# Designed miniproteins, single chains, continued (3), part 103

Each design is a single chain, and the fold is of that chain. pLDDT is the mean over its residues in the fold that is shown.

## One batch from the design tools (miniprotein)

Design m11586
Fold by ESMFold2-Fast:
Structure m11586 (fold): chain A 66 residues (1-66)
Amino acid sequence: KEEALKKAKEAAKKLAEALEKLKAAETQEEVAAATGAVLAALGDALDAALKAGLSFEEIKSLFDEA
């Protein structure tokens, strides 16, 4: 599933970006917004990875390479 794999890679990149924003957050409002973004991106990444048939190890490797 080339489309599912592409979506999994895109979701992994968005999750990595959301995590960087969370690390940079300094106020309670920024932390809340960044946490919401991380949770949404994580959900999207897990859904895309499941549809692509990726294992946990493959998902971890994808995030490490992103």
Scores: mean pLDDT 74

Design m11587
Fold by ESMFold2-Fast:
Structure m11587 (fold): chain A 91 residues (1-91)
Amino acid sequence: MTVRILVSTLNGEELASFTATSPEEAYQKTKEALSGIVDPKTVEELGRQAGELVEKLLKEKAPVGTSRTSGLIESSDGTISLSVAVTVLPS
C-alpha cells in the first residue's frame, strides 16, 4: 500500500509532502523533512503520528482515497500548530 503524507500548519501551509509504503518509512521521511523546521521533540511526535496513521490504515486494509489525520500537535514553544494527514494512493 502506498500513502501520501502531508504535514501542514493550522493555517494550511504545507511544510512537507511525500509518499511512503511502510510505517517505518513514514516515520523516517517525516523526521527528515521537518528537521531544522520545527524543534526536535515536535519532529519526533510528527514522525510517530505519521507511522501510527500508516500502520492503522494497513491494519484496516483501508481503500484507496481513505484519509486519516492526526490531532493538533503544538511546537514546544507553542508558536506553531501542525497536523499530519495520510491518504491511501492507487498502487
Scores: mean pLDDT 84

Design m11588
Fold by ESMFold2-Fast:
Structure m11588 (fold): chain A 82 residues (1-82)
Amino acid sequence: PFTPEQLELGKAISRALENGRLTDEEIEILKRYSSESPVPFDPSVVERAVALSPDVSLAELVRALSGRFDKLPEARALLKER
């Protein structure tokens, strides 16, 4: 689970993702998320997930990338459905 601040950040990036592709600045924010998450994850996972699912909502992507959620069949199906 993410903190309210991390969720707010994720929602802001999600709006940017829905309007187009993530910018380098937004990717940097998402990578910072990886170390501040309650369950830290490797920043390279972000790059792979974005490449796999460029138009998925970031709220879904943030949930899938939280380390623990990445291990769930539902999270993997979500990224792949994209």
Scores: mean pLDDT 50

Design m11589
Fold by ESMFold2-Fast:
Structure m11589 (fold): chain A 109 residues (1-109)
Amino acid sequence: SEKNDILAALAFLSLYYSEKGEYNPLVVEAQRAAEAEDYEAAKEKLAKALGLDVEKTSAKELLEKAAELAEVSKEVVEAIKNAIAGKISEEEKKLIEDFIAEKRAKLPG
């Protein structure tokens, strides 16, 4: 789902800037757009935050780039997409929990 790819990309970029102790205004604007269910605006803001061409970037490419920047494995990306869609296995839940525990240990505060 394009919506799920956009929401996952938003989560990974938010995590990336959180680990730096920083916020990118474009990522904050993308979060506000997503909360308003304006996924087109959210995608545009996230693509711009990543330095990508908005018109030529698919939601899948946006997610792949965001995951690479945040150093998230493909298995964790799929698990988080399934969680956003309301579909999660016990194995995927454990992958997400292990990922969160590892990232939480690296947060500056």
Scores: mean pLDDT 80

Design m11590
Fold by ESMFold2-Fast:
Structure m11590 (fold): chain A 112 residues (1-112)
Amino acid sequence: SVRELVQEALDRLEAHARALGLEVQRDFLLTGPDGERFVVDLLARAPSGKLILVEARMRENPELAEYLKKLAEERFNAEVEVIQLSAEELERDFEGTLARALAELEALVASF
């Protein structure tokens, strides 16, 4: 199922982030100023304090990614980047979509 593909991709991203030396939390709650609630699939924290959020959605939403980035930057007073996983792309091409997300994670960690 699409849900199982998303969970497998998140498990592999979590394992890779931990291997790169990041601390990872699953199902992290971000709250907006008006009490909006967003469950972020992965919150990865570098030793520098810089953060990477990973969020799976049916389709990528860059506007939501920017909003989550701002909420996390304000909450943690830290630099934040967001990686979005498209469930539709994972269903179409699991290995290629996951490889791109892993490469993005590695590039962000190298810049930290």
Scores: mean pLDDT 88

Design m11591
Fold by ESMFold2-Fast:
Structure m11591 (fold): chain A 93 residues (1-93)
Amino acid sequence: MEELKRRWEREVAATVYNMLMSLKKLSPEKEEEMKELVRRLAEAALKKAKEEGNEEAKKYAEKALESEDLEEAIRYVSEALGILNAEALASWL
């Protein structure tokens, strides 16, 4: 159970990261729009983490909001979303 949850978390984080990085590479002229998208995702993740009392997801979401580098922000928001998605899955079991 724990191993599958950790694997699920990593897979979701990797999937979100790859999707956002691909979008960034395909649309380099829309960097400001990408920054806004990542910021909104990080704000949504932070809100959800606070609602669920998930300190780890909260820290990653906060790091994403504080990051000055877009790629770094994408890494942190992907980690936060992976954690929150894995917790959502676990709540159904």
Scores: mean pLDDT 83

Design m11592
Fold by ESMFold2-Fast:
Structure m11592 (fold): chain A 55 residues (1-55)
Amino acid sequence: SEKIERAGRMAANAAARDAEAGAAGGKQVHTYASQGDEDGALEAGKAAARAGGGL
């Protein structure tokens, strides 16, 4: 879905700035996506971006 794709990109961008923040965010995005929670996945991606200093 578009929300999950965006969340994945946010986590990947966070990883480029902070590998630990990006890895943790990517795991959270995957967990929410596997449960069908697209909004949770997007929020996890945003949290990763904030932690990585990308927002």
Scores: mean pLDDT 73

Design m11593
Fold by ESMFold2-Fast:
Structure m11593 (fold): chain A 68 residues (1-68)
Amino acid sequence: MEEREKELQKKAQENAIDMAVAEVAKKYGLSDEQAKQVKDELMKKASEKFLTYKEIVELAEEIAQKLK
């Protein structure tokens, strides 16, 4: 309880993920397809546990470095 809290948490996580993906895509010169892979991996991890913005950014950079 309540659906609003779950929506707010999901929106906050998704917004943080989108921001982190945009930053690393720009930083590492990722294609749209590679940026989507970073987002998919972050969304998967966020579904398993609550991630802070800092953790999301650190994970995004780690994934982006592997993709280049």
Scores: mean pLDDT 77

Design m11594
Fold by ESMFold2-Fast:
Structure m11594 (fold): chain A 76 residues (1-76)
Amino acid sequence: MEEVFREAEVTFAALHAGFEAAEVGIAAGMDPREAFRLGLRVAMDAVEEAVARGASLEEAKEEAIRAGSEAVAAAA
């Protein structure tokens, strides 16, 4: 049960970070679908890596927002 809830929390954190990264890309003129796809992928990887290192979900989410936004900004 706990593991399922943990996976849901990680997924929600990644989705939130992916949406915030996508907004950065859209503002820079990137295609919305491409911005979200790139942002979500980078955010998912960042959240999983942070959690694996023992970071809190809040810290993982903040790292994911940063990583996703930087990746999208570099691609735009």
Scores: mean pLDDT 78

Design m11595
Fold by ESMFold2-Fast:
Structure m11595 (fold): chain A 79 residues (1-79)
Amino acid sequence: ETLEESLARLEKMKEILKKYNLPQEALDIIDELIDFVKRQLAGEEVTPEEAERINELRRKLFELVSPILKEKGINPYEE
């Protein structure tokens, strides 16, 4: 997956989260992930510490959002 594809997927997920009024914490996490991708697209290098943080944020987002969207019958990658 390219950085551009990653950004598009994250922005699409953010719109799904906003549409279904998911918790602000999920929106904050997705915004931080979008910021990291935009910084990389601007030519900034990701440090090992930042890469670890990105992985933590992805885990947190999945854990927070997945149960709620499953309860509503929504696939976060298809809407």
Scores: mean pLDDT 75

Design m11596
Fold by ESMFold2-Fast:
Structure m11596 (fold): chain A 79 residues (1-79)
Amino acid sequence: PAFLAERVKADEEVNKYIQEGLKYAEEAKKIDPEAGERIKTLIDKYLQEAYSALTPEERVEIAKKGLEEVKKLYDEVKK
């Protein structure tokens, strides 16, 4: 069924965004341990929001927006 295939692809895409976010958290932690922890907390938050979403499309959008916030926070840490 197309719906199940789309759900699996969405879960894979969400996982890619989570993994990319975790990479930013590790990089930030090398510069500022507190900033790394903030990024990790942000990742946990958007993962929880994505998990609560009703559609695969919403899950991907939430994860993508979460990654954008992670990148903004990392840019502030990097200065």
Scores: mean pLDDT 78

Design m11597
Fold by ESMFold2-Fast:
Structure m11597 (fold): chain A 62 residues (1-62)
Amino acid sequence: VEEEARKSAERLRQKALERGATPEMADSTAKVVERTAVEKGRPLTDEQIDAAAEGVALTDKM
């Protein structure tokens, strides 16, 4: 589960950067996602990762 959580967080980080988020925002959000996935005992879905990455990019633009 921890390995899958890390992979989900890394995918989120990459997608956020591709959408124009800063490295700091992408890293911060990825850490939160990894922690949440470990606590829930499962990784995020691709759809949840895409939604989170878009949210980070929108926050950075404001």
Scores: mean pLDDT 71

Design m11598
Fold by ESMFold2-Fast:
Structure m11598 (fold): chain A 94 residues (1-94)
Amino acid sequence: GSAGQLAQDGLLLLGDGQPDRARTRLERAIRDLRDVDPDTARRLQRVVDRIRQGASGSDVAIDAARLFGQSGSTGQEAARNAARTLRRRIRNAM
């Protein structure tokens, strides 16, 4: 998929409690973004690092929302808000 779709899918998987599947999608998005939007790639790398450190999907989703200027009362809400912002951001960068 496109980098924006991979990043969106990864964040939504975090909200759904699937961090390992999320990591795979986010790592692919980072690879595609590294030369196009290095700032977004760096922010997504911080999300991946939190997953690798064993943080819960919900906590990582909330952290991801904060990294993109968003919030949510639950991991699922935070993931949806972050995913929406990230998809728009990547589309505008490409």
Scores: mean pLDDT 85

Design m11599
Fold by ESMFold2-Fast:
Structure m11599 (fold): chain A 109 residues (1-109)
Amino acid sequence: MEELEVYDTAEEFVRLSPEEWAEVKAIVEEIQKLEGTPEEVVAGVDAALAAADGVMAPSTVRLLKLRLEKLKAKQAGDEEKVKKLEEEIERLKREARERGEAYLAALRA
């Protein structure tokens, strides 16, 4: 995992509960372990999480959960599940981008 991506600029950043934020950090750590992320990139992601200070867009949280499920499915050799999860991730990224574009258009009107 190279960085935390935010795809929807129109989505409200939500202050997560301590339990929800701990779950997000655990998901990120598991993704990093499964992908074999280099220590320098891990440090950068950890710094980004510290800067976020428990605040994250719901779409980003959902994308992290889907990415972890995809990595677990890939490890299990479940190619059909990997394909379905990739399609869902791409759909959510597209929807988040479309919402961001609509928000920016409204601000320019």
Scores: mean pLDDT 72

Design m11600
Fold by ESMFold2-Fast:
Structure m11600 (fold): chain A 101 residues (1-101)
Amino acid sequence: SKRERKQLVLQLVIGELRAEIYGDEAAFEASVAKAGVPQELIDEVRNMSDKEKARLLIEALEEELGRELTAEEAAELVEREAEELGHPEAAKKLRDFLLKA
């Protein structure tokens, strides 16, 4: 369904961003290949701009919280949560990425 496709695209964006932040890009690519993700969806994510990826992540946060978020509010929320989890370097990278929306 359209919703299932959107969720799979979202998971690909999250996984790609996580791999970039932690330097695990090769492991992420191997995981995607092993999972049998359709090439069409991989190509869709590759063709997305950083702004489009950031907006998709903000929309996912809005759905989870049940309210609209500015890019700044989403960036602050994600930065705070990443810092609380002991990942201050990831927190800064996530903030900078979401502010591209």
Scores: mean pLDDT 75

Design m11601
Fold by ESMFold2-Fast:
Structure m11601 (fold): chain A 71 residues (1-71)
Amino acid sequence: SLEEEIKEIGIESAKKAALEQGLSPEEATRVGELEMRLLGQEAGLSRERIDALVEEARPELLEAAKEAYEK
C-alpha cells in the first residue's frame, strides 16, 4: 500500500542519516519522520493520517537508526 511504501522509505532514510551522516539514533529517527511527512503531504494524505502513520512507524525508525549507528 501507499502507507507501507512511505513507512519503508522513512525507515531507509533514518538508516542513511545514521550511517552516512553520523546522526544519533534520535536525530536519524527525526529525519525518517520528516521524510514520511513530506511524502504523505505530496501524496495528499490528511494531517491526521500522516500523524498516525508516523506515530506507528516511530519504534521501527528508531530501531533501524540504532542498528545503523552501531556500524
Scores: mean pLDDT 86

Design m11602
Fold by ESMFold2-Fast:
Structure m11602 (fold): chain A 60 residues (1-60)
Amino acid sequence: MEKLVEAIRAAGADLTPSQFTALAIRAAEVADKSLEEQVAEIGRYATPEQVARARAILEA
């Protein structure tokens, strides 16, 4: 859970406080999913370059 939220934050996604709160709740729902599902969720809020950065963080 924390790793997914940190990856999104580090990717530099341009989120409002309300959107970040909604994403944090949603991240809890996908925390037990595969790496592919987590990367797909990040892709909704980030550019391909930011997604690649987030993927590297999740894989570490």
Scores: mean pLDDT 64

Design m11603
Fold by ESMFold2-Fast:
Structure m11603 (fold): chain A 60 residues (1-60)
Amino acid sequence: KEEKIKKLEEERQKVMDDYVAKLNAARAAGAPEAEITAISQEAMDKLRKINEEIDKVKKE
């Protein structure tokens, strides 16, 4: 169980790292708010799915 949660946490961290990298790149490029929002929405959707899976594992 701990191994499965750890793998999901690693996936979540990877999504966060990708999100931060995309945000920094977009800000450096002076991207419009709509693009920043789209980046955030994509990351949130991925995080939601991973968090749902973690919750299922924790419920046993």
Scores: mean pLDDT 80

Design m11604
Fold by ESMFold2-Fast:
Structure m11604 (fold): chain A 85 residues (1-85)
Amino acid sequence: SQIEQLQQQSQQLRAQAEQTYQDRVQLRKDGRKRAEQLLKLDRRAGLRALKQTRRRVKQLHDEALQLEGQSHQAQLQAQQLQLQQ
């Protein structure tokens, strides 16, 4: 049914959002370690790595929020359809 499809879509989007949050945490940890190593060897390379990591962390944050929003909307649509049945 359409309700089941929306519920499945909501769950998939939520799982994707959770994965994206985990990817963000991991990227931040890996980025810090990489930047610390690079700053000791090549300050310019280390600063570029920090900038790239911050930019990607922000992108992943925005992606995760968008996925959560889409998941919530799918859930609300499923609930509305249940009320119309």
Scores: mean pLDDT 86

Design m11605
Fold by ESMFold2-Fast:
Formats: structure tokens, sequence, C-alpha cells
Structure m11605 (fold): chain A 70 residues (1-70)
């Protein structure tokens, strides 16, 4: 399903981020977990895509935070 595909892709990205930027990822983990759950709970393709975009934005924030060494 689109939900399963999106969640699998997100999980792969999360695995990479948790290894490359563990401290930054840990800070965002509750937000990421909630956003992944929203994708799992989505009932339409539009909802899945919107929640997927929100998660990708969070991944970008993790990368920015890691690069700033905060």
Amino acid sequence: SPVDTTVQGADSRMRVLSRTHPDAFQRYQPQVDQQVQRIRDSTTLDQTLQQGRDLLQTFSQIQIDANRSN
C-alpha cells in the first residue's frame, strides 16, 4: 500500500539519520514517531503525501541542526 511504502522509506531514512546524527535525531525522535504514526493512520493518498512531506521537512531540520553543531 502507499502507506506501507511511505513508512518503509521513512524507516530507512530514520536508520541512516540515527547512525549519522544520533544526538540531533534523538532530540526530534518524539516528533518523528508521531509523524510516522500519522502516516500509518492516514486513510487517503492525499493524507499520506501531506504527512510524508511534513516528515521530510522534519528530516531536513534534523540535518540542519546536526550541521550547526547545536
Scores: mean pLDDT 84

Design m11606
Fold by ESMFold2-Fast:
Structure m11606 (fold): chain A 73 residues (1-73)
Amino acid sequence: MDEYKENIKEQMKELAVKKDKEGIIEILREAHRNGFTPDEINEMVSEVMAELDKNSRKVLLDATVEFGESLAQ
């Protein structure tokens, strides 16, 4: 579980640095499909945010908001 979580966090970080918003959304959807709750996903996102530059953080935030909105619809 922890190793899988760290792998997801590393993928989020790499995709955010690449400015790949759609790639981040897909990783978030995959994590949710694999049993992570939205709260657990938000915790992982917060942890990744601490390691990113300002522009990469914005991409990750925007992707996370869009993912959250898609779950509410």
Scores: mean pLDDT 81

Design m11607
Fold by ESMFold2-Fast:
Structure m11607 (fold): chain A 75 residues (1-75)
Amino acid sequence: MEELIEKLSELFKQTVKEMENLTPEEAIRLINQAKEEAIKLVEKYLKDPEARQLVIDSINETAEELKKKIEEKAK
């Protein structure tokens, strides 16, 4: 679990850092790609269905919040 959380945290940190230099459209694409990679990691490393769903839900929620912030900045 901890190793998965560490890998997910690094992925999100790198995604957020890269987003600062991208257009809104590029940032949204990057967030969607990072979300897909994060979900794949969870499916590979996390065998407990309940914990898996909880982490996937958190990933989806975080991705949607990031995309919403990008869209608000683009206005």
Scores: mean pLDDT 79

Design m11608
Fold by ESMFold2-Fast:
Structure m11608 (fold): chain A 101 residues (1-101)
Amino acid sequence: PEPPVLESDITREEFDAAVAAGEDVVRLQLRKNIEKLREEAKKTITDPEFKEAVDKAIQEAQRLADEVTTPEQVARAVRYLLAVKEAIDNKDISKVKEALE
């Protein structure tokens, strides 16, 4: 399968600083995208059950991001994050619940 692509909000300066510090740039990008998704969800989701399902999905995305050590695990974390984002954008609680399975 084609490698998943993250919309990067990391600047070139942040990238260079992370590399110099020995930080995992991919993990940093995953965490930034998860935080943005969490903030978007807070503003758009008003249904308590939908919010709870999304909060659980975001927690799982965070866990996957923290555990990545291989390119395959990174790809899985990115696909999971994108699936949760699409479910939030479409307000589809069933897709969020499927992502948690």
Scores: mean pLDDT 69

Design m11609
Fold by ESMFold2-Fast:
Structure m11609 (fold): chain A 99 residues (1-99)
Amino acid sequence: SELEELIKQLEKIAEEIEKLTEEIVEKLKKGDIAGAIGLLLRVIGLYLDAELLAKKAKELAEKAGDKEAIKKIEEIYERVKKAYEKAIKAYKEAVKEMG
């Protein structure tokens, strides 16, 4: 179904953004701010894609009355938000240390 496909796409984005966030944190710890910026731009793009996909998936799940799908979408999107916020926080702290 379209809903199942959107949930699979959201899960893939969550896995990718989590992996990229850990790579950003490692690069920043090593002082590779330029390398971290490239990965951060990818994380921002994935975050925006996840927001749109989560919104569409949730609307489809609500129309279907699928409470399990709604919960799963919200849990996956929370993972995306948490990873994104971790990446942004790490970048802001690294930039502060440069001053």
Scores: mean pLDDT 88

Design m11610
Fold by ESMFold2-Fast:
Structure m11610 (fold): chain A 89 residues (1-89)
Amino acid sequence: MIKELGDSLIERLKKLGVPDELIEKAREAFDRLVEAVNKGDLEGARQAADELSKTVEEALIAAGFSPEVAKKAAENLRKKYIDLAEEAL
């Protein structure tokens, strides 16, 4: 479930023309999120979700989105991944 959402996120970022450096950062943050969830580490999952959302905000700005749109999308993504991590307990 969480892995499928991460794969979908990475594919969307690639389609938007996001630089490979930011795509790799998003993958690394997502891998940390999955590992934290697998270990039952909610604090680690929250930290990874924060890093992932920040990277997505930077990625969207780099792809030409406004800072306001990028911030809103990143906030929505952060909430979604934290909610999923908490439900995966």
Scores: mean pLDDT 80

Design m11611
Fold by ESMFold2-Fast:
Structure m11611 (fold): chain A 58 residues (1-58)
Amino acid sequence: KLEELKRRLEEIQKEVDEIEGKIASGTMTAAELMQLQDRLLELRLERGGLKSDIETLE
């Protein structure tokens, strides 16, 4: 259970890092940038929830 949450957190962090890297490089269209920013917001919210759950289950 805790290991599954930590694995999901790792997956989210990997995707966040990839999106942040793409945004920082500037190698995208305006439409892609908007989609990546929306996705990043969703991932950050999910990451926050998972961190809270992990802390509760420790």
Scores: mean pLDDT 80

Design m11612
Fold by ESMFold2-Fast:
Structure m11612 (fold): chain A 85 residues (1-85)
Amino acid sequence: AANKELLFQESEATLHLMAATIARKQGDLEAAAKHLEEAIEAAKKAIEIYEANKDTASPVDKATYEALKQMLPLLEEELKKVKEE
């Protein structure tokens, strides 16, 4: 089974990223920035949870970790662009 805390933080990151995408399309840059900041925080927490529990992590947890590590710099880049608009 997947780590429940890791899964929760991954879900938070995904939901906030979706909300940020919708807000940006609607021209609400303040809401988009807030949701991106919360997505980044959730992604960072998920990465930390995996690294703290690496010895007991499932292959699903590892795949989630690798996807989030790839996604995090893209989220940070997007937040920078939204704040500079």
Scores: mean pLDDT 84

Design m11613
Fold by ESMFold2-Fast:
Structure m11613 (fold): chain A 98 residues (1-98)
Amino acid sequence: MNEEEIEKKLEEQLAKAYAQIDATESDEEKKKKAKEILELLYEKRLEILKKIMELEKKSAEDLSSPESELSKEALEELRKFAEESEPPLKEKVEKLLK
């Protein structure tokens, strides 16, 4: 998801929240205060989400691709090596200590 799609989704959610406040609350002062709080929360949340997306993009680039078959194969090889290497590694250590 890109930043533009996230912004649009948050704006749609905010608009729906405003409509719910207008439909359910009869006190104009309470409506105004609730909307002001939501607007502040929306602005802060949008800033945080944009920052998270930038960090995730950088992390994904450093890892090349999270979907990389090479990463999965490397983990599987490491697991097999750890499981099968115990007896041969023990023999090699005993040979070095002799």
Scores: mean pLDDT 56

Design m11614
Fold by ESMFold2-Fast:
Structure m11614 (fold): chain A 90 residues (1-90)
Amino acid sequence: MEKYEKVKKNVKLIVESLRRLAEQHPEIAPELKARFDEILKLIDEGKPLDEVISKLREAAEIAATHNPELARILQAAIDYVEAAKKKVEA
């Protein structure tokens, strides 16, 4: 339980930061914000990190069509959440 709570806080901070970064890209900001709002809801509801990773991948695909650099940042966030999930499951 304690491992999950620490990971949840860190992942939420990352997603909130990504949501703010998306505001700098008005061409995709509404679509990315909708995905990030879904992710924040999943985190707040205590859903499995697999759901969070899945939604982050959807956001990365959207970003990749318009901004490859933003997609790279999203991929780094996905890698972090996958590593955090492994620590929670251990």
Scores: mean pLDDT 79

Design m11615
Fold by ESMFold2-Fast:
Parts: structure tokens; sequence; C-alpha cells
Structure m11615 (fold): chain A 90 residues (1-90)
């Protein structure tokens, strides 16, 4: 649904911001919210992108001491996925 897509885009952007800021407590909370949301999505393309967002965030959060460059890289990947959702589902 449009509301699910809008929520995924919002969560991906918030995750990217939290990660680039090094706010891993907020990032973990947002990741759990993303996992709950993605599990309810029935559209296979939207679910696939949601799972990719989860994968990127989990990889970023698995590193206990990420560099600034690593945090920026993860954030840019998350923002790219949010843009993909916006372009495909408007």
Amino acid sequence: SMEEVERLIRLARELARAIVRGDFESARRLLEEMKRLTSTITDPTVREIGNEIIRVAEEALANPNPSVEERIGAALRLLGLAIELELKYK
C-alpha cells in the first residue's frame, strides 16, 4: 500500500540519519520497527527493497567501531533504496 511505502521511505531516511550521526541506539530501534513493518508487506518488490534496507542496516550495526566513511557509505546506500522506492511507487 502507499502508506507502507511512505513508512519504509521515512524509516530508511531516519535509519540513514541515525547511522551517519553514530546514534546506534536510535538506529537499532528504527531497524526493529523496519523489520516489523517489512514482515507485513505483501508486495514482493516492496518487501525485497525493505529486506535490502534491513540487510544494509544490520551490516552497518554489526560493526562495533565503524569509521566515519563506513557510516556515510551505509547511509548513502539506505538513502539510495529510499529513492528507489519513491521513484517506483511515488
Scores: mean pLDDT 87

Design m11616
Fold by ESMFold2-Fast:
Structure m11616 (fold): chain A 86 residues (1-86)
Amino acid sequence: MKTKYLFYGEDGKTELTPEQRAKLEKEIADLKAKGYKPVVVEPNIKKGTRLQFIAEAVRKVLEKKGIKVSDEEIITGEVVYRWDVS
């Protein structure tokens, strides 16, 4: 189902910029109000490859629209939010 949306702008283990984070948090707050369970992670705090894993997992669902990986994999340690590509 189309309920995932990765913040755009970077695709490495690079930490989110303050501006990107502020924008993302606004979207996350809106998603939480709608009943979503978004999770934001700091890729360099635990696993430096976390951001890459987020990108890879999201890319797989992007390509197929149908979520191939479990939502739990994304939600439990990665940033996700609304999917806006029909």
Scores: mean pLDDT 46

Design m11617
Fold by ESMFold2-Fast:
Structure m11617 (fold): chain A 100 residues (1-100)
Amino acid sequence: SRDEILKEIEKLLEKIKELYTQYKNTTDEKEKNKIIDEIIKLVKEMGRLASQLEGMEGTKIQLLIIAASTDFELAKRNNDEKLLESGVKLLEYAVELLKS
């Protein structure tokens, strides 16, 4: 159901936000890259769950998650914390739309 998809996506977002906090408190580049890899894994799982959503609203949520995934991949390649923050904000917006 939509409610079950929402609950699972909210859990994944909370894990991503915890990992982002760990990233901000980490100075070691190898550990930072490992954290981004875990975030990328979780956002891909979020994308698989969102693929079950239907209609124009479902499509919008899916596109936001894809945009966040792209930002996380670019954050890893460019060592760019602002892209990591951008991706998290896109996922927060996707969850707010799913709750409405």
Scores: mean pLDDT 88

Design m11618
Fold by ESMFold2-Fast:
Structure m11618 (fold): chain A 61 residues (1-61)
Amino acid sequence: MSPFDKAKHDEQVAKLAAEEKLPPELVEALKTDPRRASVLTLQRVLGLSEEEARRLIDESL
């Protein structure tokens, strides 16, 4: 991945963290592991369990 793509992604994550008051765990996941970030987001937004969130993401691929 190019350094420009990573910088742009990190900047968007920082903006979302400030605007939506995201927990630090989710912010780190958004920067390092998009799959884990999606799982944490689904758990938080939809109230799903970790198992249900992972299954939904896998089914969406």
Scores: mean pLDDT 70

Design m11619
Fold by ESMFold2-Fast:
Structure m11619 (fold): chain A 58 residues (1-58)
Amino acid sequence: NSQQGLQYYFQGLQYERQGNYEQAAQYYQKSSQLFRQSGATQASQLMEEQSKRSQQLS
């Protein structure tokens, strides 16, 4: 559901602020999956992009 997707997104932001890009990428990916399941395709795509960027930094 979309609320859970937002929670994972905020968790990803927290890890990113700590410099833990590996954990940030994982939470962005989880957020993307939940948005995809709820039909929020645009939000899902944005989270996939965030996950990719975080993976490159980790």
Scores: mean pLDDT 82

Design m11620
Fold by ESMFold2-Fast:
Structure m11620 (fold): chain A 91 residues (1-91)
Amino acid sequence: DKELLREGLKEALEEYRELAEKSKDPAEKRIFELGAEALEAALAGDLEKAIEKAREAIDLAQERDPSISKEEAEAGKKLVEELLKKAVELL
């Protein structure tokens, strides 16, 4: 499970980097860059930085997409925090 999780996070990191590279919108590019930074921090065991970067990405996404409510953004932050805690614990 640990090796499978590590490979999955590395794959997600590469996907986020590609999405950032392909993004034409500067805000969308920054959202994917923040997501990549969060995954890099998680892989390094830096939970605090991973959560910080993930929260920044969600806030920026909410600012750019009016269909995302503040309540949904806060729920998303809580969900990614729990997922990142579990990922770092298992790494």
Scores: mean pLDDT 85

